# Designed miniproteins, single chains, continued (4): the designs that were tried, part 22

Each design is a single chain, and the fold is of that chain. pLDDT is the mean over its residues in the fold that is shown.

## One batch from the design tools (miniprotein)

Design m12790
Fold by ESMFold2-Fast:
Structure m12790 (fold): chain A 112 residues (1-112)
Amino acid sequence: DMEKLLELAREFLERLENGDVTKEFIGELIERLSKLLKVKESKVEEYKKKLEENKDNNEAYRKLVLEALNSDNVDRVAFAKAAYELGDYDTAAAALEVIAREVLGQEAQKRK
């Protein structure tokens, strides 16, 4: 459901612009996206491990984010959920922002 994915991405960006992004909203959005794209928990666990191993290296962490977000929608959401479950709500929100920008920018989605 690319159409539904676009709606969710737009809602996130609108709330971000308004400063109305809460931990509850981030969690609910991730849950909706995970259900929509059928994200498996095993994939979330793999990203949790990668995030934990790279969380002290800012460059490697950013590279991991970009790699996950340029993979596919399932990997993008699995990554965001992994960050959220680790209690890194700011990282989850940042990942969702990049996902939303890529999704809404169809012509630029693979170019970044």
Scores: mean pLDDT 76

Design m12791
Fold by ESMFold2-Fast:
Structure m12791 (fold): chain A 62 residues (1-62)
Amino acid sequence: DIIETLEKAAEQGDAGAARMLGELYYKQGNYQEAIEFLRKALELDPNDEEAKALLREAEAKL
């Protein structure tokens, strides 16, 4: 399961995995989960402009 694999990688500090989970949850309409993983991605990589943009979009959906 790709989500399970990405969750393990994100818990181990993989910023790319956290951002990818945020993107997947956003596409599914799970905006709360998307926000959580995008915030985690930005804690690991504060300069990820794509994660910042997607976080703003996800927050606007709530």
Scores: mean pLDDT 83

Design m12792
Fold by ESMFold2-Fast:
Structure m12792 (fold): chain A 59 residues (1-59)
Amino acid sequence: SLEDLEKKVEQLMKEKGLSRNEAANVVLTNEWRRTPTPDLKARLLEVQDEIVAKAKAAG
């Protein structure tokens, strides 16, 4: 479920010191590759768009 994925995101943030978007991208990408669903793809695209927007703002 998406709630289970959120727990994995929080775990990566705590253990690896990743930002929420970085942790979410890792978790969602891995899960989508194994079990592609529209919900997972939509969330992955949202996270990737946020990462791109931040990179664009930074130059």
Scores: mean pLDDT 73

Design m12793
Fold by ESMFold2-Fast:
Structure m12793 (fold): chain A 66 residues (1-66)
Amino acid sequence: SAAERQALLAEVEALLKEIERETDPEKVEELARRAAALLEEAGLSEAEREAWLKRIDDAGVRAIAR
């Protein structure tokens, strides 16, 4: 349902915030994998999935670059 999709995306957003606070590259990678797995469950369109994956990648790059 739309509500279930929204709940999964809210969890992904929470993981993005955790990635932004993290400094350990291994933990960033683990959080990014968890976010990607939740995103797979959300049943998004191709364009929406690509946009969310870019946000995960960008957050990870920023965290590691600190």
Scores: mean pLDDT 81

Design m12794
Fold by ESMFold2-Fast:
Structure m12794 (fold): chain A 64 residues (1-64)
Amino acid sequence: SELQKLMHEYIFHGSEAGLYRMKAWVLRKNNEPEEKIKEAEEQAEEHERKAEELKKKIEELKKE
């Protein structure tokens, strides 16, 4: 079903966002260059954005 596809994608992007947030945290803890930290944070933000879009689509579909 469409709902199942959206939920799967939502879980995927949520997991990826968490992974990149963890990567940014590790890089920051190790005093790595700000550029590397920013790249990991930008990847996390992109996945968070996609997850938020999918969440809205899921909520819309559930109201039908």
Scores: mean pLDDT 87

Design m12795
Fold by ESMFold2-Fast:
Structure m12795 (fold): chain A 84 residues (1-84)
Amino acid sequence: AQKAVDEALEIIEAADVSEFEKEVAVSLVLMQYSIASKYLSDAEALRETAEFLRKMAEESEDPELAEALREAAEVLEKAAEELE
C-alpha cells in the first residue's frame, strides 16, 4: 500500500508545475491517505485517496497538474485492485 502511495507522489513531484503547487498537492495526499489508512482497509484507503486525487484534478486550473493527479489516482486504483 505505502509503495503505491510513494509512486503516486513521485508522479506528482515530476509534474512541470511550481514547487509550491507540488508541495501542497503532496501534503494533501499524504494527509488524506494517513487519515484513510487509520480507519479503512489498505485497499479501501487507496481507493479513497485515488478518489481524492481525482477531485483535486477536477478542481485544478493547471492542466499539467490535473493530468499528473489523474495518473497518480490510476496507480492507487490499480494497487487497490491487486490487494483484493
Scores: mean pLDDT 81

Design m12796
Fold by ESMFold2-Fast:
Structure m12796 (fold): chain A 63 residues (1-63)
Amino acid sequence: MSEKLRESLEKAESLAESSPVFTAHALADIAREAKRLGDEELAERAIKALEQLGYTELAKEVR
């Protein structure tokens, strides 16, 4: 797992309350990048965060 990508995910999760739409798109980008890197754990974590924010269709799109 890329350390910088993990830090980006943690920062996005911390900003979810104040900027949910921006956070959702950031999580989708993180999920796509994690899948390209073969980091399935990080990708699944980002997808689960999208589902928890209510962006289930976006989560399905990046899955």
Scores: mean pLDDT 77

Design m12797
Fold by ESMFold2-Fast:
Structure m12797 (fold): chain A 88 residues (1-88)
Amino acid sequence: SLRARAEELLRQGEELYKQGKYEEAVRLYQQAADLAVQAGDLELAKRAIRKAIEAAKKVYPEVSEEEFERQTEALQELAERVIAAQAA
């Protein structure tokens, strides 16, 4: 299922994050978020988005916490809107 694939990508991303492979972890977390949105799983999508942002903070230390907070909110709102549109 799409949900199971998203959860597997989250596990793989977490392992890469622990190894310090932050750019690769961001890519897997983004893929997990996309699959979670396709599956209609908003909580899984939000979790994947938060993990992607945490990894992105390691890749782009020059970007402010304020900017990452804005991007997190925007991505979560977009996920909610897309899932709602798919359910309608």
Scores: mean pLDDT 89

Design m12798
Fold by ESMFold2-Fast:
Parts: structure tokens; C-alpha cells; sequence
Structure m12798 (fold): chain A 65 residues (1-65)
């Protein structure tokens, strides 16, 4: 579903932005089959746009479902 695809998309975006920790967390969520909450997706997206790797990784971890 959209939640599982969102993790893969976030991993690609994090890598493009040079956010290695966020990319690693997002990859793990995708490989584990974890979904991502709407709140986690929005918060991680905002952190990635700001270039905040630590915040993006945290929001991805907290948003895992």
C-alpha cells in the first residue's frame, strides 16, 4: 500500500539529499515491510527538506507501523 511505498520513496529522497542516516532507516523500514504513519511521513519529509538527517531518521523510526 502507500505506506510501504513511502518508505522506499523516502530512502531515495534522503540519499539524493545526502541524508545517509535517514536513508538507512527508510531502507530498513522498507525491507522489514513496515508501513509509515501519515504523521511520520509528513514530519520526516519536512526534516529532509530542511536537510536535518537526525530529525528525519527519528521521525521515520517513530512513524513506523
Amino acid sequence: GPGAGAAATMAAEARRAGLERAAEVADKLFQDGSGLSDEGLRAAGRAMAAGDDEAAAKHLEEGAT
Scores: mean pLDDT 79

Design m12799
Fold by ESMFold2-Fast:
Structure m12799 (fold): chain A 55 residues (1-55)
Amino acid sequence: MEVEEVIERLKEAIAKTTDPREKQTLQTLINLLKEHPEDERVIRTAKAEIDRIEA
C-alpha cells in the first residue's frame, strides 16, 4: 500500500472514530508517515490500526 493511500485511509478512520484517544493516535501516525514516508514500521502500524477500526 502506498503511503498516500495509507494516509487517506487514516483520515477516513479519524472521521469514523468517536474516541478522542483513537483520533489522536491516528493523527500521530499521519504525522509520522508525512515526516518518514519510508518507515515500514510506521506503515505496518498504520495498516493494523486501520484494520482494527474497520473491523
Scores: mean pLDDT 79

Design m12800
Fold by ESMFold2-Fast:
Structure m12800 (fold): chain A 72 residues (1-72)
Amino acid sequence: ELVDRLVELYGISKEIAEAIVKELPDLRVVGDALEVPRSQVEKLFELADKYNVIIEVLSADEESVRFRLIPL
């Protein structure tokens, strides 16, 4: 139910949430934020651009990026 959780957390459409979950297989929810491994960051920004969503980066390390989605 990751799709439903993204809709609940960020108020994004189900279509956008489904695309994000499908294209980012290692996406995780951490509290009220999202986390992806570094290898998926380029795809994350491609999806953000496609669906007109802002990525708010909260933290980044050598392995992963933690972020929030801000729909426009």
Scores: mean pLDDT 84

Design m12801
Fold by ESMFold2-Fast:
Structure m12801 (fold): chain A 56 residues (1-56)
Amino acid sequence: ADELLREAARLLGVSVENVRTALALYREDPALALALIERYGGPEAARLVEEAARRL
């Protein structure tokens, strides 16, 4: 989980704590959260956050 979070943080240009906040939002509205992550970090960042959510 931590390695996926670090990679997503690098692609998004944010801290790992910000990615963890995004995962909390993903649990409430996954479609909206992934769309926002893809917009700012690209499809690879969205994929990594979704993968991290599956492993938590």
Scores: mean pLDDT 74

Design m12802
Fold by ESMFold2-Fast:
Structure m12802 (fold): chain A 87 residues (1-87)
Amino acid sequence: PELYRPDAELKEILESVGFTKETLTEAEIFGYLLKYLVEKKLYDPEDPNVVDISDTPLGKIVGMDSFDILDPGPLLAAVFKHATLVP
């Protein structure tokens, strides 16, 4: 699988939820982001229609106030601008 290196801003977010490596896969980035949303009480599995990320470090780096959990494409596209593919 392809490995990505997060920049300093994304790395700080990932480290806040247990990331300890230097690189990770696209699937692992998605997993850590979901863990971040759950641990920050931004995502409720019983009512996950829209996630408010305003006033969070994640919202700051991606430039978004909210996203639809059923359509995470825009969030992921913005997050991957902060991750570099490792050759």
Scores: mean pLDDT 78

Design m12803
Fold by ESMFold2-Fast:
Structure m12803 (fold): chain A 61 residues (1-61)
Amino acid sequence: SAAERERRVRFAVAMYRQHLEENPEEGFNEELVRAIMDGLEVPEEDWARVLEEARRVAEEH
């Protein structure tokens, strides 16, 4: 469902945000974001959106 897809997208970004809070000196880690998306079964069509949001979160730290 669309709601389930949005939940997975939001959870992937939230997991990466938590990682950055625990590792504030770390820069953007695309490999980790991709691993999180794969583990949460985020649809491939949403990966670009998650990567863009994750990069934005990393740049704000």
Scores: mean pLDDT 83

Design m12805
Fold by ESMFold2-Fast:
Structure m12805 (fold): chain A 68 residues (1-68)
Amino acid sequence: SSEEDLKKLAEELNSIPGVKATIVGKDKIVAETTLSIEAQIGLVLRIIGDYPNFSVKLKGNTITISKR
């Protein structure tokens, strides 16, 4: 289910050094990172590839992931 995918993705993100992911409500993850911009872009592209039904936005050092 999309809720289980969201929880799984949050756990995967929290396993990455320099990433702190929090589930907000039932439909969103907010991940704050201390990663370089290149590493952040690489992470965003990986998320899009692995979870194509999610919307991903990068703003500053924050990655926001939401259900479409």
Scores: mean pLDDT 84

Design m12806
Fold by ESMFold2-Fast:
Structure m12806 (fold): chain A 64 residues (1-64)
Amino acid sequence: SKEIEEVKLKIGVLEIAKDSSLFIAERAREKGNLELAAKNEKAAEELEEEIEELKEKLKELEEK
C-alpha cells in the first residue's frame, strides 16, 4: 500500500536525521561546545519520539 511505503520512507529519513544529530552532538562535545551538543541531543530525542510514533502507526497499517 502507498501509505505503508510513505510511512517506511518517513521512518528512514527521520532515522538518518537522528543519527546526524547524534554525530554532531558527539563532535560538539569533543570540541567543548556543550550548547551545540545539548541542542543536537535534544533534537535526536525528539526525532526518536517521532520515529516511535510512526513505527506504531506502521504496525497498525500492516495488521489490516
Scores: mean pLDDT 88

Design m12807
Fold by ESMFold2-Fast:
Structure m12807 (fold): chain A 84 residues (1-84)
Amino acid sequence: MEEARELIRRAREEAEKGTPEGAVEAAVLLEEAARLLEAAKAAGAPDAEVQELHEEMAEAMRLIGEAAKDRAEEVAAAVEAAVA
């Protein structure tokens, strides 16, 4: 679980930057962490540890969602301005 914890920590740091680039990097790190968590669950890791890491991942995903939403709104506004 140590590698998954490190990936989640790094993902949260990237997501906290609030940039589109940071959000993309955080998403890649969380995808790798999710694969490690599934492997750990299959190997019999305690449910409590898996749940704690899932909660950390959910917080990082929330930050990613905020950054992605801001970028999507900017893209939508730019497209609308170009078409109008």
Scores: mean pLDDT 72

Design m12808
Fold by ESMFold2-Fast:
Structure m12808 (fold): chain A 61 residues (1-61)
Amino acid sequence: SEEELWKEIERALGDMYLAVLKIAGEELTPEKIEELVKFFKEQGFSDEVIEYVKKRAEELA
């Protein structure tokens, strides 16, 4: 479905953002992860994708 396609695109964008932060040497602290979650919510990402990005960020920290 179109909804599932947008979720896949959003997950890819989340993964890209986390990769950029890691390359830049940014530490994924609990506070940084909280700000990241807030940012994606403000961008209108689906709750399912936000949960995915949060879990992924915690795993990369």
Scores: mean pLDDT 82

Design m12809
Fold by ESMFold2-Fast:
Structure m12809 (fold): chain A 116 residues (1-116)
Amino acid sequence: MDKDRYGLTPLDKAARDGDLDRVRELLAQGADVNALDVHGRSGLHWAAEVGDTEALRRAAAPGLAAGNEEIRALLLANGWDPTAKDDRGRTAVDLAREMGNEELARKLEEIIAELS
């Protein structure tokens, strides 16, 4: 699977950018929702670590927030595991909290609870 300099797949980038149509297209092409980089990090780990306030503000906009919920549902339907741990034993929730992004950490915990 082709990853960029940051270890992100095209699916990881589309999900991060809130591009629902691109996420659908990539999943239809057989993209691996659980692809990890050499450190065990998923695209969700990268989103949690980068924590761009402007990107989060855009994601919180009504239209983008709706797109993010649809993207999450679509990824879960394709076997996405939000509890994957990196090489230091950290989940995306752990990274979001370490980066001070408590709202993202809370949303990730809600997703994990739905899978239990």
Scores: mean pLDDT 61

Design m12810
Fold by ESMFold2-Fast:
Structure m12810 (fold): chain A 67 residues (1-67)
Amino acid sequence: SEKEAEELLKEAEEAHRKAAEEARKLAEEGKKNPATKEELEQKALDLVDQAMAQMAQTAAEAQKRLE
């Protein structure tokens, strides 16, 4: 149903937003601690990539529920 699809997309968008915010915080912490900068930057990228992949999967599921 359309309502279920909207709820799934909204949940995915919120999760992506939180992941992006957390990634930004990790990147800022990396700037303060050069020894951990590379590790924190990689962790930030992984969080964003994971959220994007999950969003794409949720969008596909939402489209299936709209049909």
Scores: mean pLDDT 78

Design m12811
Fold by ESMFold2-Fast:
Parts: C-alpha cells; structure tokens; sequence
Structure m12811 (fold): chain A 78 residues (1-78)
C-alpha cells in the first residue's frame, strides 16, 4: 500500500538526517518543477510539503505527502 511504502521512505529519509532528507526532497521538487509540466508542479509541491513535515519531525505528514507522490508516479507509469 502507498501509505506503508511512503512511511518507510519517510523513516529512511529521517535516518539519513532530517535536514539532509529534507534537502534531497527539495532538490527533487526543483527537478520536478523544471520539467515544466502540471504533474511536475504538483510533485514539486508535495515534495516541499514532505520536506517541511520531515524537518518538523512529523513522519505521518511526511508519509502522507510521499504516498501521494507514489500514487501520481504509479498513474504516470500505467
């Protein structure tokens, strides 16, 4: 399920260090935004939300945003 996978990813990012994990998410957001697509813009917003939640230590909020990113990615692949 997307929630379980997203929680695992949020915990992995936190393990590397909340600031470093958040920085990686913000870099991913910048790359998604640079694609210039509506999906890229939405992915960028979600990645920024996940980064803020991770910095705040809110793993549930970070997992929720990451779950939505995974859902959008799966839809793009289908």
Amino acid sequence: EYRERARGLAEQAAEVGRERGAAVLREDAALARAEGTPVGEELARLAEEAARALEAGDLEAAAEAIAEILRLGAEAEA
Scores: mean pLDDT 75

Design m12812
Fold by ESMFold2-Fast:
Structure m12812 (fold): chain A 59 residues (1-59)
Amino acid sequence: FSFLDGKTYKEAKELIESLGYETIVVGNPIDSMKYKAIVDEESKKVTLYPENASPFNLP
């Protein structure tokens, strides 16, 4: 899923959903911001988070 890196939220969401995955967004979705993707193959979910947010600081 490295091909999702650097895409806008809209582009990533459309591509993820076309592959049969659910899109989850961490933080406030901003169309002009670049996102990173974390893939959960078991649940068919892809988590998008902005590059300025740390995925390791989860509550």
Scores: mean pLDDT 67

Design m12813
Fold by ESMFold2-Fast:
Structure m12813 (fold): chain A 81 residues (1-81)
Amino acid sequence: SLTVYLDPAIAQTLSVEERTRLMLRAHEAYGSVAIIAPDASEETKERLRRMGVEHILELSGQEARQVASGEKSLEDVGRLV
């Protein structure tokens, strides 16, 4: 029951291949994790926590692309919220 969530606002800026790589890297580093945009609502964060997400990381679309490409690690750019 491992959950990986990717904010639609970030997902829409990425290709299918970039989304797959980002979600795989997130799962490998954090297990049950959510990647959210900087403007994600408090309601979204609360819902993710209720769904059993253990880690919530804030990324910009540019940072998400850099992680998907391997230019940066999720741990370097992801901000825990």
Scores: mean pLDDT 85

Design m12814
Fold by ESMFold2-Fast:
Structure m12814 (fold): chain A 73 residues (1-73)
Amino acid sequence: AEELFEQGKKYLEQGKKALEEKDYETAIEYYSKAIELYEKAMELMEKPSEELKEAYLEAGANLARAQAELAKD
């Protein structure tokens, strides 16, 4: 579970970097991977940490933002 969470955080950071560079397609890919890993981590835990839940919500919000920006082009 911890390894999945750490890998998800790395994808979240890569997504944030892509979003800052206005590479919305790459940001969407990384945020989607982060969400998948966070969901797997939560499935393995009876009581997911607040940090994990917050990271999951952040990835989802940033994914939606990247998709909205891509749709404007």
Scores: mean pLDDT 81

Design m12815
Fold by ESMFold2-Fast:
Structure m12815 (fold): chain A 100 residues (1-100)
Amino acid sequence: GILLAIAALALGVAAVALAAAGAALAAGRLAVAAGNLAVLAAELSTTELGKLLAILAGRVAVTAGETAIRAATTVEALALGIAGALLGTGALLLAGSKTG
C-alpha cells in the first residue's frame, strides 16, 4: 500500500537526483582535464612568469573541478542512502506485519 508508493516515489526522486549529479560530475571532470592541460601548457612555456601564472590557473581549475565532483558524488550518495533507508524500512515493516 502506502509504504510501497512512498518507496517508489523515493526511487523516482533518487533517479532524477542521480541524473543531475551525473551531469555535474561530467562538468567537474572536464574542469579537472582543462586544469591539467593548462598546467601541461605552462610546463612547455619558455617564460618563468608565464609558467607560474598558467600553473596557478591550472591548479585553481583542478581544485574547482575536484570540489564539484566531490559535491556531486556526495549528493548522489545521499540520494541513494535516503532511497535505500526508505525501501529497507518499508520492507521490514511489511515483513513484520505479514507473518502468517
Scores: mean pLDDT 65

Design m12816
Fold by ESMFold2-Fast:
Structure m12816 (fold): chain A 88 residues (1-88)
Amino acid sequence: MLTLDSLVEPPDDLKKLLGLKEKKITIKEFIEKLEEALRDIVAERLARGETLVSSASGQPITPENWLELATAEDILALLDERLAELEA
């Protein structure tokens, strides 16, 4: 069974997105870094004058509420956009 202290090797695309240099990190560290990255992505998109809305509720997504309102689909869309920026 995986616990928060278990070591995992994230996919290479997520390693690039999160700036990870280590081959493996704990699940806890992975979640914390992913949450920080997503908060930064949301803040950057809003700073560009873009509007982000939850696909489930239609409510505005902010760095403060994205964990509560963003769906997995919303999160994947934000990650895909960031990866596209890194590949440019």
Scores: mean pLDDT 74

Design m12817
Fold by ESMFold2-Fast:
Formats: structure tokens, C-alpha cells, sequence
Structure m12817 (fold): chain A 86 residues (1-86)
């Protein structure tokens, strides 16, 4: 399956949390693309296992819990998580 995390309004610590999780998923065999633009981060992970998907979801939820909004979209085998912080 494919997991996409799109996050905006991130602090440096929040970017590092998401980036570190994405890099771990890449090291465990998934195809991962990370795009950064200012306070915005997009992670696209392809060929993820259920455990890797849960790790990415957990990181997105951790960032959301810091006062953001979270939305999810499922299309076929792709899950897109959008997080926006104030």
C-alpha cells in the first residue's frame, strides 16, 4: 500500500519527527520520497507494510495532537493524511 503524509505549519522538531519516521520506513525497504518547503513537509511512502503504515500514521497523529487539524482520504490502496497546524 501507499501512505502520503502532507503536513503544514510545522516546527523544526515536528519536521524532524516526521522525517525520522519516514527515513526508518525507507531503511526497512519501502520507497520513500520526502519533500520540504518552508514549514511544509510531504512524505510519500510506497510498498509499505501494515506496521510501516501504522508508524507513519502514529507520527502524523502525534503532530496533530499538538493543536492541529487532521483529515484522511482513502483511494484504492493509498491513504493520504493531511495535518495543518496553526
Amino acid sequence: MTVVVEARGLSEAQKEELRTTAEGVRENGAEVEIEEEGDHLRITARGVTPGQAMALLGAAVSVWAQGGTLSSKVEGDTITLTVELP
Scores: mean pLDDT 84

Design m12818
Fold by ESMFold2-Fast:
Structure m12818 (fold): chain A 88 residues (1-88)
Amino acid sequence: MPSEEEKRRIAELLREAADAAAAGDAEAAQELVGEAARLAALALGFSEEQAEEVAEQARRETARAIEELGPAGTAEALRALAQQVEAE
């Protein structure tokens, strides 16, 4: 399980990603979600190599979410995810 500090850092990155997505900054949103996913994978005991693969996948999924849900829908989903991370 991630520590409380790790959960807080991951949630902060997801909230920043939500703000970037809402502002229409798809590149910033993708990078921030990728970093959050990388930190989460490392906290769960994945290797650095595996964490990078998870981060790359998260960036691609974020790009797809922006295309399918739009900026506002993606931001809402990322804020919900951040709240879930902090609640765990």
Scores: mean pLDDT 84

Design m12819
Fold by ESMFold2-Fast:
Structure m12819 (fold): chain A 78 residues (1-78)
Amino acid sequence: MSKEEIENEVEAAMLLMELAVQKLIVERTEDEEEKKRALEEARRIAEEMRELAEEGKASEEDAEAAEELAREIEELVE
């Protein structure tokens, strides 16, 4: 495995962890502005993961997982 391949895997893993953090914020906060920021951030991260997958730098599975987490966050905000 090359350094570039390792860096790509780390980036994808970090994005999924960031999405999990946004979901926890939305589930646990009572602040509507904090929920809104978490939803906006989740959408940004999911889009970034999809772009990486299209470039071959992340797996389709990672992109689908990110999109699912962002959808769950959207449902929780409303």
Scores: mean pLDDT 83

Design m12820
Fold by ESMFold2-Fast:
Structure m12820 (fold): chain A 91 residues (1-91)
Amino acid sequence: PVPSLAEARRQLFLGLAELVAEGKISARDAADFALERGLISPEQARLLERALERAKTREQLLAVAEVTADAVLNGLSLAELERRLQAVLEA
């Protein structure tokens, strides 16, 4: 079975967060990759980059990826994305 486009996009964000957690790429590299692939807007990419830079644990990095994927897939506003990212980082 092939994953749905939504699931494929979610897995891509999670994979990028795991590469950041492992120190293999920077938060900037992850955000720019998603932007270059047309997965997110420039504004969403900057929010993702900042959230990945502020994440202190692997759990927070993966939660940032999940929140970003959900926001993109469900068309959430930039304000709602920023709010959810802040909530993850304050946990």
Scores: mean pLDDT 85

Design m12821
Fold by ESMFold2-Fast:
Structure m12821 (fold): chain A 100 residues (1-100)
Amino acid sequence: SREELEERLEELKKKLEELKANGASLSDIAEVLLEIGDIYFELGKYEEAREYYEKALELYRQAGDKAGEAITLGALAVLYFKQGKIEEAREYYEKAVNIP
């Protein structure tokens, strides 16, 4: 339900602050940012989803986490496709599948 998604969103935001406070890895922080983006996407809040996906992407790239980078680029491709931005969706999908 929407209420369950909103509750999970608040739990993930709390987890994000705890990870930052405890000096967690960039990949661990990026994973939570990606999960927050996924919930915003499920809520139809595409601009917020994009912001969190872009933050996750930056941290995965900084960490050299190729798997996390590919997953996040795929999430952005799906997001752009849902917004009718077909060319941007294609570009992000191509970036995702070309990661080693």
Scores: mean pLDDT 89

Design m12822
Fold by ESMFold2-Fast:
Structure m12822 (fold): chain A 75 residues (1-75)
Amino acid sequence: SMEELKKQLEEKRKELLKAGVELGIARIQLGVARLYPDAPGAAELKEEAEKRIKEKEEEVKKLEEEVKRLEEELE
């Protein structure tokens, strides 16, 4: 039904927003690690942030495709 598709779209948009926030945080963490490369823990922060960016970029792309599919089904 249209109501079920609308609920699925709302949930996927919520997941996309959360993934986008997490991606943004990881990008900020990478930026900070690059600004202070000699700080204790900067190398570890950089590696963790780079891994998280890659994971979240893939998650965001998948969620954007799912959102687009649901939006097209509702048209």
Scores: mean pLDDT 89

Design m12823
Fold by ESMFold2-Fast:
Structure m12823 (fold): chain A 76 residues (1-76)
Amino acid sequence: VADVTAEIIELIREGRFDEAVEKLLQAMATLSPEDASALREGAVREIKKVLGLKSLDEAREVLNQMIQELVDKKIA
């Protein structure tokens, strides 16, 4: 769990958002709801810092958009 969190955070810091979102979704599918929520909020906090966003709500919206774009790319 800790190793996967560190890897996702590093990918976000490197601007590798597609890879970070893919690993996040894969990890969340295998974790408990509590651990999945903690991992998702960790990613939201790092996105806020990396992109210089004003609020956590804005960072959550950005993460949701990244997830939707990744899903769309896999279908298209």
Scores: mean pLDDT 79

Design m12824
Fold by ESMFold2-Fast:
Structure m12824 (fold): chain A 74 residues (1-74)
Amino acid sequence: SLKEALEHLEKARRHAEEGDFEAAAQHAAMAFHLLGDYEKAAETARRIFEHGRAGDREGALKTVDEAEELIKKK
């Protein structure tokens, strides 16, 4: 459901703030999986991983914010 997808994005945000980019990517992917958007799930997880690898926490958080806006727009 939309509510469950948004709850997973909240968890993704929390994990990214804590520096756990693997968990953040997993929760962001799950949000899109719940909506049947597997391509967006893979793309969003990859972007969070890449920002995490670069030490760019703000970039990871921005990716989660963009995902939340995309889901809320539907």
Scores: mean pLDDT 85

Design m12825
Fold by ESMFold2-Fast:
Structure m12825 (fold): chain A 65 residues (1-65)
Amino acid sequence: MTPEEKAAVYEVAANLLRVAADVHRWLAEQGRLPQEEADRIVADALKGAEENLKKAQEYREEASK
């Protein structure tokens, strides 16, 4: 995998985690998931998204060299 390809993979992973956060918020709104459980999953997913975006940025910087 090239650094550009790694950056793209981490960017996709971050987007998937954001989608997961949105889905779990929606499930809680529908009464299908307890709000406390949804809040935990959302917090973890958004933290994971931030970490993946930081990794993507690091690989983008490596690729530009």
Scores: mean pLDDT 84

Design m12826
Fold by ESMFold2-Fast:
Structure m12826 (fold): chain A 71 residues (1-71)
Amino acid sequence: SDVKQQLLSQFRQVTNSNSDSDTGQNAYSQFQRGIDSRTSITNSSYQQRQNTIDNMGSNMIQSMATTYRNQ
C-alpha cells in the first residue's frame, strides 16, 4: 500500500539505511515484516487501517532507528 511505502521511505531516512548495506537491509526487512504483521491485525475500514499503520509505523521507526544506531 501507499502507506507502507511511505513508512518504509521514512524508515530509510531515519536509519540512514540504504539497499546496499546488509545491516540496513536487515533492519528494513524486519520493519517491512512488522508493518505486514500489524496490518493483518486490523479488519476495519481503509482509513482506520491507515491510522493504525501510521501510529504503529511511527513507533516502529523510532524503536528500530534507536536499535540500528546502537548496533
Scores: mean pLDDT 63

